# Designed miniproteins, single chains, continued (5): the designs that were tried, part 107

Each design is a single chain, and the fold is of that chain. pLDDT is the mean over its residues in the fold that is shown.

## One batch from the design tools (miniprotein)

Design m19970
Fold by ESMFold2-Fast:
Structure m19970 (fold): chain A 63 residues (1-63)
Amino acid sequence: SMMEKLKEEEKKFQAVVDTHQTVDGLPPARAERAARALLEARKMMTEEGLSPEEVGRRITAEL
């Protein structure tokens, strides 16, 4: 269901934030921004059918 997918996305988002903080030593704000960019890239690939390269260019331009 959509609700289950939303909960999984939230868990994945938090896991990425935690990984950037613990593995890369990034400050919380920077780790959150990186995790959000990854989530947005995933949506663009699955919903708009964009290539990873194109998604990377668009996200980098916004950051």
Scores: mean pLDDT 66

Design m19971
Fold by ESMFold2-Fast:
Structure m19971 (fold): chain A 75 residues (1-75)
Amino acid sequence: MEEAEKLVKEGEALEKEGERYLEEGNIEEAIRYYEQAVKAYKEAAKLYEEAGDYEKAEEAREKAKELEEKRKELE
């Protein structure tokens, strides 16, 4: 459980860095950070599912999905 929580926090930090790069006009760097954040959220969701915490798994999947949509809009 703690490992999944750590991955969510890492994803949030990566997403934040991606937003900073977007504000600076560095779209390619923003996409890379968003891609890493999506991976972190997906890994967190998998760990939550394995632990039986389906609500937190769904929350992590939604974060990954929303961020994937943002990433695609930048391409």
Scores: mean pLDDT 84

Design m19972
Fold by ESMFold2-Fast:
Structure m19972 (fold): chain A 67 residues (1-67)
Amino acid sequence: AKENNEKGKELFKKKKYEEALKLYDKAIEEDPNYAEAYKNKGQVLLALKKYEKALEYFLKAYELDPK
């Protein structure tokens, strides 16, 4: 989970949004409770202007880690 999450962050910095999403999806598949991966997926969706989906993933991240 952590490895795919970190690779996703690198791709997001390079504005490779679809590739970043694929890696965050793999991180979530490996650990469905990995709050950071949901948050990072939300940020990519926000960059893609998919606002409703971004909100869903931010809320899921908060549900998993409300700190």
Scores: mean pLDDT 82

Design m19973
Fold by ESMFold2-Fast:
Structure m19973 (fold): chain A 83 residues (1-83)
Amino acid sequence: MEEKTRRAREEALRALDEGIALAKDDPSLVQSLETLKRIVEEAAEGGPRELAGVLRGMARFFASHPKLKEVAERLRRIAEEVR
């Protein structure tokens, strides 16, 4: 895996882990975020463009969620950095 893609994957997984910690009292949201961690890992294997696309989609989805606005912004920035 390219260094840039590896770094973006690690940063995205960290952001999702913070989201899981923020949502720990909401089992449905935790399950959704854990599923997204798997999707990020799979997308990273497809390369930087695929990872960036997935992260942009996640950022758009979470942008309106009060607990996850910071996570959404971090995912958006990671997507821009990876291309």
Scores: mean pLDDT 81

Design m19974
Fold by ESMFold2-Fast:
Structure m19974 (fold): chain A 55 residues (1-55)
Amino acid sequence: MDEVIDKALELARQGKYEEAARLLKEAGMTPTQASVALLLKGATPEQVRALRAAF
């Protein structure tokens, strides 16, 4: 799970929110779980908002 979250965070930092959201969905994460996990890994609220919109 941590590797998937780290990869999704890297994609989000590159503005690839659709790819990041797809990766997290494939891992079985809800939008809420993904948001919390990314915030704990250092994502900004703006990045989390954009990612959540891509779910």
Scores: mean pLDDT 79

Design m19975
Fold by ESMFold2-Fast:
Structure m19975 (fold): chain A 67 residues (1-67)
Amino acid sequence: LQQQIDQLVAEALKLGEELRKLEERKKKAEKEGDKETAKKLDKEIQKLRKEIQDLLLKIAALRAELA
């Protein structure tokens, strides 16, 4: 159980770092007036946020079972 939690936490942290980089790239694209790139990045950010939320829910469920 702990191994599964640790694995999911590591995966969520990795996705969180990727999310931060995408958010920075989107802000840069917005400053440059590149609306097309900003929209593309926004879609990727939304998908990644959903994936992170799903992982966090799984982690919470496993932690509840471990506690």
Scores: mean pLDDT 82

Design m19976
Fold by ESMFold2-Fast:
Structure m19976 (fold): chain A 115 residues (1-115)
Amino acid sequence: SPEELVEEAIKILEEAIELLLEQAERLRDSDPELARVLRAFAAELEGIRDELKRALEEKNLEAAIAAMERAVETLRQIVAFAKEHNLPEEVLKRLEEIAKRMERILEELKKLAEE
């Protein structure tokens, strides 16, 4: 159902937020500027997560799709940033998997919106 897809998207965003905050904490003393950027990305994803929670509560499929499109774009920016700043390979792979999972859910939700 659309509601189940949005709930899954919220869980994926929470996973991404947690991963970014863990990396920011690890880098706090060695690279405080990189840590600040990772926290800023986490805050942006938290905003999108809250938009998705509101869309779910209001049963607003159009708002959910719009928020998920922003989530995919933001996650792609995060992956590009992680590559440029040589984050650990395991973290990069997890971020890439998170982005792909979000893209798949968005495509599925868009198909349901056509019905």
Scores: mean pLDDT 89

Design m19977
Fold by ESMFold2-Fast:
Structure m19977 (fold): chain A 90 residues (1-90)
Amino acid sequence: MQKVTQLQTQMVKISNQMKKDYPSSYSKMRDAMAKTMQDQGIAKISKDPSDPNHILVDFNRDKIDSLSQDQIDQIIKDIKDAGIKAAKDS
């Protein structure tokens, strides 16, 4: 549970900072971050068919709890880097 809480807290902080710093690129950053989470297998991502700008994020708690602290830190870095790269490319 603590690792999931840490990851969720960091994702909220990153998302809020990115939305403030790159408001026009937020959708690309969001999609890049979501893809990184899905590729790492830590979350299941789905889009709301009635709103293409809305994504649903379901964290895989069992997988996250199986990861080491170093793996969690690396995943957070990868997600943040993917978001920043998407913002710069927009």
Scores: mean pLDDT 76

Design m19978
Fold by ESMFold2-Fast:
Structure m19978 (fold): chain A 88 residues (1-88)
Amino acid sequence: MTALELYILGNVLLEEGKYEEAIKLYEEALKLDPSLKAEVLTNIGKAYLEMGKYEEAIAYYEEALKLDPNNEEAKKNLEEAKAKLEEK
């Protein structure tokens, strides 16, 4: 299986709510192809956000934005995760 195939399968699992399984596939994709790092970190952040792990989500989105500052999904989801932490 290629890194891109693992990334796409991870996205399918993320949409199905299988967050831990999605993260495992994303980590495997990164080991095979580090050039996917910005997209993979964004989607790992999204998995943590959906799991309610807001501090972890923030860390992954901030790392993704260091690699791709124009990632609108990471920016939007970072602000959502920060807002969720401020509610506590």
Scores: mean pLDDT 85

Design m19979
Fold by ESMFold2-Fast:
Structure m19979 (fold): chain A 61 residues (1-61)
Amino acid sequence: MSLEEEGEKLLEEAREAGVPESTIENLGAILRKALEAGDLESARKVLALIRSLIEQQKKKA
């Protein structure tokens, strides 16, 4: 799976988990900008942050 596909899937999972829409929009914009620039390191860091937010939301049930 490409980083772009992985990012889209994680952002949707974050929305389903209850991460605020404003946070999802901001992270999505940062991820797209990193991918457009070919900055794979920044893209991976954004993906890790999205995963962390999903896990935090799962614990708030």
Scores: mean pLDDT 81

Design m19980
Fold by ESMFold2-Fast:
Structure m19980 (fold): chain A 57 residues (1-57)
Amino acid sequence: SHRETLLGFADRAREESERLRREAENSTDPDVSRELRDRAKTLEDFSRTLRRWADDV
């Protein structure tokens, strides 16, 4: 279903966001750490958007 597909993408985006946050915490380079956190935030926002769309289907 369309809803199931959106939830699947949302879950993967959330998991990737969590992975990037962990990678940022383990990074010794402040610039790399900042970029990873920014990417994680973007994926978290995207995951929330996909979940909102899934609720409207």
Scores: mean pLDDT 86

Design m19981
Fold by ESMFold2-Fast:
Structure m19981 (fold): chain A 75 residues (1-75)
Amino acid sequence: MEKEIKELQEEGERVARRAVAALDAPEAVRAEAAAEEERLFEKMKELAKKAGEEAAKKVLEAAVRAAREAVAALA
C-alpha cells in the first residue's frame, strides 16, 4: 500500500504542475491537463476506498504543495 500511495503522490505532483502550466496554454493542452486531473481524482477515490481517507489526503497535500510551488515560480 505505501508504494501505491507514494506513486500516486508523485503522479499528483506531476498533474498539479502540468495543470498550472496549462493555465495560459492552447485549448488542446488545457484539455489534456483537465483529463489528467480527472484521472487523478478517480484514482484518489479508489485509494480512499482501499486505504482510507488519510491515504487520499496525503496525495492531495502533495498535489497542493506542487501547485503552490508552480504558481510561486510564475511570479
Scores: mean pLDDT 80

Design m19982
Fold by ESMFold2-Fast:
Formats: sequence, structure tokens, C-alpha cells
Structure m19982 (fold): chain A 64 residues (1-64)
Amino acid sequence: MIEEEVERLKEELRELIARSDAATQARARALLAVLDYVLELYREGKVSEETVRQIMEEIRAALA
């Protein structure tokens, strides 16, 4: 389920925040906010599951 996949990525970001410098923490917090916003849009029916998956891929690429 897409919400479970989003929660898993959020957990990865929370762990990154816990173990990183201030610059990485700021970036990871911004990405968490983007995920929360996109998930809200998905729940409102304003974006597709495919759009959520694409944004998750972009976030994973940004963390690499």
C-alpha cells in the first residue's frame, strides 16, 4: 500500500535526521515536509499513486 511505502521512506529520513550534521538535517526535514504534503494531496484525490511514487523516487535520488 502506497501509504506504507511513504511511511517507510519517512522512517529513513527520520533516521538520517538523527545521525547527520545540521545541513543534512535541514535537507531531510524539507523532504519530510514534501512527503507529508504529497500524501495529503493523494488522500484528497488530487494526485495519483503514480505521482506519489515518482516524487518518492526523486527524494531517494536527492538522498544519494
Scores: mean pLDDT 83

Design m19983
Fold by ESMFold2-Fast:
Order: structure tokens, then sequence, then C-alpha cells
Structure m19983 (fold): chain A 58 residues (1-58)
């Protein structure tokens, strides 16, 4: 099991990945719609993982 400190570190890592993906999408407004859909799906999955980890801290 992960310690609270490890959980917070993992949440921060996942939040950084979400920010990088959102910045990439913003920088590439004319990207292929299929590629955009894949990246948006990944952001959704990462946000879900963050929520589950936050529940473990409660």
Amino acid sequence: ALSPAQLRAEIARLEAEVRELEEYLKANPDMDPREKAVLLARITVLRGEISLLEEQLA
C-alpha cells in the first residue's frame, strides 16, 4: 500500500501529465481529430485516477 506522501506525489505526477496534455492540445488546435480524441480520452482516464487516489487520502 502507498503511504499518504506517496499518494500525494503520484497525484502531483498525474496532474502534471494532465497539464502537459492540455497545453499540447492548446498549442495544436489543428491536430487530427482522431489524435485529439485519443488525448482527450487519456486526460479523462488520468483525472479518474487522480480522483481515486484522492479518495485513498480521505
Scores: mean pLDDT 86

Design m19984
Fold by ESMFold2-Fast:
Structure m19984 (fold): chain A 82 residues (1-82)
Amino acid sequence: KKELEEKAKELLKEAEEYYKKGDYEKAAELAKKAYELALEAGDKKLAVEALGLMARAYYKLGDLEKAKEYEKEARKLDEEIK
């Protein structure tokens, strides 16, 4: 789904911008939306990128358990697409 892929890319880019400005809650929220759309589009590479940003955002928020879980999911999914 081309439209879902483009929306996922836009949301991921926006999430990265919020992460850079220190708004980690917003970054995690937008990255989660990007992840969901990437999976619906069948774009596992975008889904991995979104999970990675979610993990980084949760590390900054101090939620180490969620951060480790999303990091693990990203590694698992990334290995599926290589």
Scores: mean pLDDT 84

Design m19985
Fold by ESMFold2-Fast:
Structure m19985 (fold): chain A 92 residues (1-92)
Amino acid sequence: MKTGVATATVDSIEEAIKAAVEQVLKALDEGYDRAVVGVTVKSENLAIGVVTTSKDKEAIEKAIREAYELALATGRPATVEIGDVKATATPL
């Protein structure tokens, strides 16, 4: 399996979602079978990870938001899977 990996550091969750979507689509468009994207949200002191084989923007955005909200509410790592999208939010 050919995996594309990208990382970013951003100031907000909205920028993190946008960066993750853009990097996933870029990797899959370049011919990678799977995208692995890590984004650090510095303002929230939180790391977001996305692993997917899917270009489904809505699924990526929803998985990230749900993982982020769960991690923020619990203070613990949260993982959400929607279809072929796996998103994890980890408090730092």
Scores: mean pLDDT 84

Design m19986
Fold by ESMFold2-Fast:
Structure m19986 (fold): chain A 51 residues (1-51)
Amino acid sequence: SHMEEERERRKKFLEELEKNADDPEKAGQIAYDYFLELERERRRRAVEARK
């Protein structure tokens, strides 16, 4: 299930944020990359759903 994959990805994302809690710049980049990947996947699924 893609929902389970997203949940696991979210867990890893949170772990990476905690590891870099003392580095705001790195934490911000991690959050930005995570958000971009989610947005790309949503757009991709929207396009594929019309097939």
Scores: mean pLDDT 78

Design m19987
Fold by ESMFold2-Fast:
Structure m19987 (fold): chain A 66 residues (1-66)
Amino acid sequence: VEDLIKRGQEALKAGNYEEAVKLFEEAIKKDPNNLQALEGLAQAYEKLGDFEKAREYRKKAINLWK
C-alpha cells in the first residue's frame, strides 16, 4: 500500500494524473480507509477537472481524520 501511495504521489508530481488515479485506486482497494490514498485520489481528480469526485474523496478523508 505504501509503495502504491508513493508511486501515485510521483505520478501527481510528474503530471500523470490518470496514472495517479489508478495507483491511488489500487491503494484504496487494499486499504479503503487509507488517508493518504484518499487525499491523493482527491488531488488527482481535481487536476483532471472532476471536482465532484475530488470533493467526495476529500470528504471521506476528512471524516476518517475526525
Scores: mean pLDDT 79

Design m19988
Fold by ESMFold2-Fast:
Structure m19988 (fold): chain A 65 residues (1-65)
Amino acid sequence: STAEELAHRREMEEQLRATEMAGLSDEEIERLFELAAQGHRAAAAGDDATAEAYAEEIRAILEKA
């Protein structure tokens, strides 16, 4: 269900904040989740090229952490 998906996503976000994103600002973390949501939406629409572009932006931010 959508509620179950949201709960799982929240748990993953908390884990990422404690590990991979520990060095990032709140603004950078918010940007990462925004990019992830847009990438997910693009993938769901079958736009793999746009989804990959968002994934690259996420990787670049995480590499700075």
Scores: mean pLDDT 75

Design m19989
Fold by ESMFold2-Fast:
Structure m19989 (fold): chain A 103 residues (1-103)
Amino acid sequence: MKKLEADMYLGIGQSYFKKGDYETAIKYYEKAIELDPENARAYLNLGNTYFAQGDYEEALEYYKKAYELGEGRMKKQALLNMAKVYEAQGDYEKAEEYRKLAE
């Protein structure tokens, strides 16, 4: 039951993210994590939201958490998203390293 409620909040957060309402998206992702603390997808979406706001350090922290909790495709997505953050910061060497780790 709690995991189903977490997925519902995750979906609501994703809807607000698509509308550009990042503050409301973060609130719903945080509610999803309160109900399911191992929800790697909620952490990935928090990372995406902080990245969209230009909060690169916070984006990296949440992507790292998504990597630690996730499996398969989720780990690969977290690594590729960390590479995008490093590229946005001008750290092209780290961006390439993280892209290679995702292969």
Scores: mean pLDDT 88

Design m19990
Fold by ESMFold2-Fast:
Structure m19990 (fold): chain A 68 residues (1-68)
Amino acid sequence: KLKIMKEGLKIAEKAHLERAATGEEPVLSEEELEILKKGGELLEELLKKEPIESEEQAKELLKRIEEG
């Protein structure tokens, strides 16, 4: 489910930026937390098949997820 991974990635990026800006854990909605969890699980399964060895490979994977 590439759509869920894409939404999870967006939520993770938002949370990372808010945490970096405030130093506090961002308050996410229950729906956002569920999407983040499901997206993370799907990404973990994908990484088991295609381990990331370089920054270029990471960028390629993120582009693939983002584009669907």
Scores: mean pLDDT 71

Design m19991
Fold by ESMFold2-Fast:
Formats: structure tokens, C-alpha cells, sequence
Structure m19991 (fold): chain A 92 residues (1-92)
């Protein structure tokens, strides 16, 4: 619901404030979030975000390459998708 959407958005903002680069792209009901300049602890946090999304009924995938992680979310609730769209627009 909305609370979980806000929790996800706050985690994304927190990673960016901690020095990670966060890019959000939304296409239909799919969101792709790319993180770069991650520490090992932040990589674990991205994996935790994927598990949170799966607990909401979304399909989540994490791909890690060095200090970069890509989180792909499908079948997102409309409230979560709306919050990610707002973040995507703010990053232009």
C-alpha cells in the first residue's frame, strides 16, 4: 500500500544521500532502478528492497555488476508505481 511505497521511496533517497547514484525509470507497470557507487552494505540494502517489493506481490530481480546494482520491479501496486514515477521525474 501507500506506506510501503513511501518506505521504498525513503530508502532510495537515503542511498542517494549516502553517496550512491540512483536512477529510476518507469515503463508501464515495470520500474527499473539503477544504483551506482555502492558500498557492500548498500548492495545488501538493495537486495532487502527487492524482498520488500516481493512481499507486496511484485516480481523483483536484482543484477549486480561491481559497485552497480539494477533492481527491476514488475506487477507493482499502483501506489508504489506512482511514487516511483514522481522520483523518476525529479531525477531529470
Amino acid sequence: GVTQAIALALQLIGLELDGATVKVTVEGDKATITFSNLTPAQLAQVESMAKLAESMGAKAKVTISGDTATLTLENLPSDVLSQLKILSEEQK
Scores: mean pLDDT 75

Design m19992
Fold by ESMFold2-Fast:
Structure m19992 (fold): chain A 88 residues (1-88)
Amino acid sequence: MLAKEAAEIVREYGEKEDDPAAREAGLRMAERLENPEKFEEELRKKMKEAGLSEEEIEKKLEEVRKKLEEEVRELVEAAKEGRLEDYL
C-alpha cells in the first residue's frame, strides 16, 4: 500500500533528522500515513451524517484517495531529497 510505504520512508528519514522539531513532525506524519483507514472511516461517518448517499460517499472517498496518493508521492520525494520539513 502506497501510504504505508511512504510512512516507512518518512519515518526512516525523520529518524535521521538532526533537528528535533523536524524529527518530531516527520514521525507524526509517518504515524498519520500508517492509518489511512481510520481517516477514511471518520470521513465516511461525517458524510453519512451530512445525508450523502453511499454512491456519493464512495465517489468523494475515491477523490480523497487520489489526492492523498499524489500528496504522498510528493512527500516521499521531499523526504528522499532531505526537504521533508517543506511539507510538514
Scores: mean pLDDT 68

Design m19993
Fold by ESMFold2-Fast:
Structure m19993 (fold): chain A 62 residues (1-62)
Amino acid sequence: ELVEKAKKYKELALKAAEEGKIEEAEKYLSKAVDLYEKAGKKEEADKVKKEVLEKIIEAEKK
């Protein structure tokens, strides 16, 4: 269940990042990372962090 919740927050973070909603993306990313780490999925947490950060960087470029 923790992994399922983390996946939902990951999807929300990615969508927010794509829409340029940086504060929302960071909030959802923080929740997804925390849930993945609590589930013992630290590599997944690191991957999610990288994916969302790359989307945020791309959204800030014009």
Scores: mean pLDDT 80

Design m19994
Fold by ESMFold2-Fast:
Structure m19994 (fold): chain A 83 residues (1-83)
Amino acid sequence: SNDLILRGIGLALRAIGLQIDAERIEDPEVREEVLRLAEEAIRLSLKAMELADQGKEDEARKLLEEADRLLEEAEELIRRAEA
């Protein structure tokens, strides 16, 4: 559906923002983990958009929920690194 495609776009943009934020992280292990999580969230968001376009809305929703969880993990890592 169009709503799921828009959610996928939003999550992909959020992940790109986290990749930019990761450049400010001085700890290389934390930086690499944030980049890994963001890259995986982009992959899941793109796959979810493809599934939504095919009418597989339940499958798309599950991938978007997984992408959101990965982005929340990346955001928590950034917060802990800044504390």
Scores: mean pLDDT 89

Design m19995
Fold by ESMFold2-Fast:
Structure m19995 (fold): chain A 86 residues (1-86)
Amino acid sequence: MTLVLVYKNLSPTQLTAEALRAIGLGLDGYDVKIEIKGDTLTITIGNASPELVQHYLEEAKELAAQGAEVKITQEGDKLTIEITYP
């Protein structure tokens, strides 16, 4: 499936860390597209495994517990997880 991760209101340190993680996924063979616009990072993974999707859903749950706003949208074979940091 296609997994779209949208991180909003990132600090420079958070943006750097998440961008490096996305690059790592690309190096591991995932079909990754990275887009940066201001303090927003969008990561599109075209060939996400069910295990990778579950990992990011659990991460989103943990971030919500830490005060982040989380929005999850599914349209067919595309899952979008939007995370807005406080």
Scores: mean pLDDT 87

Design m19996
Fold by ESMFold2-Fast:
Structure m19996 (fold): chain A 63 residues (1-63)
Amino acid sequence: AEGLLAVAGKDFTAKNDEEISLKKGEKVEILEEVDDEWVRVRSLATGRVGLVPKSAFEAAGPG
């Protein structure tokens, strides 16, 4: 399997074109860690690829 799977712990709304919106409970594949606060992910629900904050996973992820 490619990447690490994670589940959004909260809704996140994209603020620019490089970010994607997530809904609470949405499953994503983590493609790369961009920095200490942001990851590039692919949504398994929509197929969208973009940046989301690591804090989006705080309530429902194993990390």
Scores: mean pLDDT 76

Design m19997
Fold by ESMFold2-Fast:
Structure m19997 (fold): chain A 60 residues (1-60)
Amino acid sequence: SEIDEGVKLIDEAVRKVAESRASPEKLLAEEIRRLARQGYSQAEIAKRLGVSVGTVRRWI
């Protein structure tokens, strides 16, 4: 319905604002977990994101 479409647009706007306000640590943790799900090793994730392996290990 038209009402449901309006609610969806508002939810998308709120989500985009929340994503742009996400802390660097939260964004890093999300990226680490996503790459791990894709089969990347801790060392590959560290190299790709420019962080230490110890940092990656902390978030897995």
Scores: mean pLDDT 72

Design m19998
Fold by ESMFold2-Fast:
Structure m19998 (fold): chain A 73 residues (1-73)
Amino acid sequence: AEAYLQQGREAYRQGRFEEAVAHYLQAIALDPSYREAVEELLAFLERHAGRPEDPNTAPRWRALYEAALRAAA
């Protein structure tokens, strides 16, 4: 469901980073197009994981990224 990915991006725009990744994870679990949801999550995290401005929360969504990869495997 494309709507879940859009909600994730919208949450990011509003500064709700944890909610954004949560939406991606729900899309992966629910959407048969989990591959696209995984790719979106990976791209999002790769762009944000390198940001030094969020050292407090970066480890959290890095763990979610790894969990998503394991689910896809």
Scores: mean pLDDT 63

Design m19999
Fold by ESMFold2-Fast:
Structure m19999 (fold): chain A 76 residues (1-76)
Amino acid sequence: SLSEEVLELREKFEEALFARDVEAALAQIDKLVEMGEADVALELLEAGIRFFEAADRRDHAARLREKKEQILRELE
């Protein structure tokens, strides 16, 4: 099960997506990675990419894809 802090970061990430605040969304991702929760961070990034693509926010989706690629490279 996810810790209370991880659930809090998930909620803040979703709030940032609805607000179209990609900087706030990426800040939650960075906190998850710092906590060693890279799997949760990647799951949220994938969801956020789909959300922004559906909203036709290509620049926001591209920024989340870049962060996903960076995390995946660091896990290799």
Scores: mean pLDDT 86

Design m20000
Fold by ESMFold2-Fast:
Structure m20000 (fold): chain A 60 residues (1-60)
Amino acid sequence: RELEELLEEMEKRGLKSEAEAVREAIANNDLEKLSAALFRINIHDPELATRLSALISKKV
């Protein structure tokens, strides 16, 4: 899935802990944790945050 490719890209850019938090939030359908992770990703790399939010909104 495109989501896994994006998470791997985040890990390569040094956002491994944020990528792991996103995986856990999606697995548990935890929107609060997902929002927190997106906020942190956006501070460090707004392009990745935008790409991630677009992929999530397609699945809703």
Scores: mean pLDDT 77

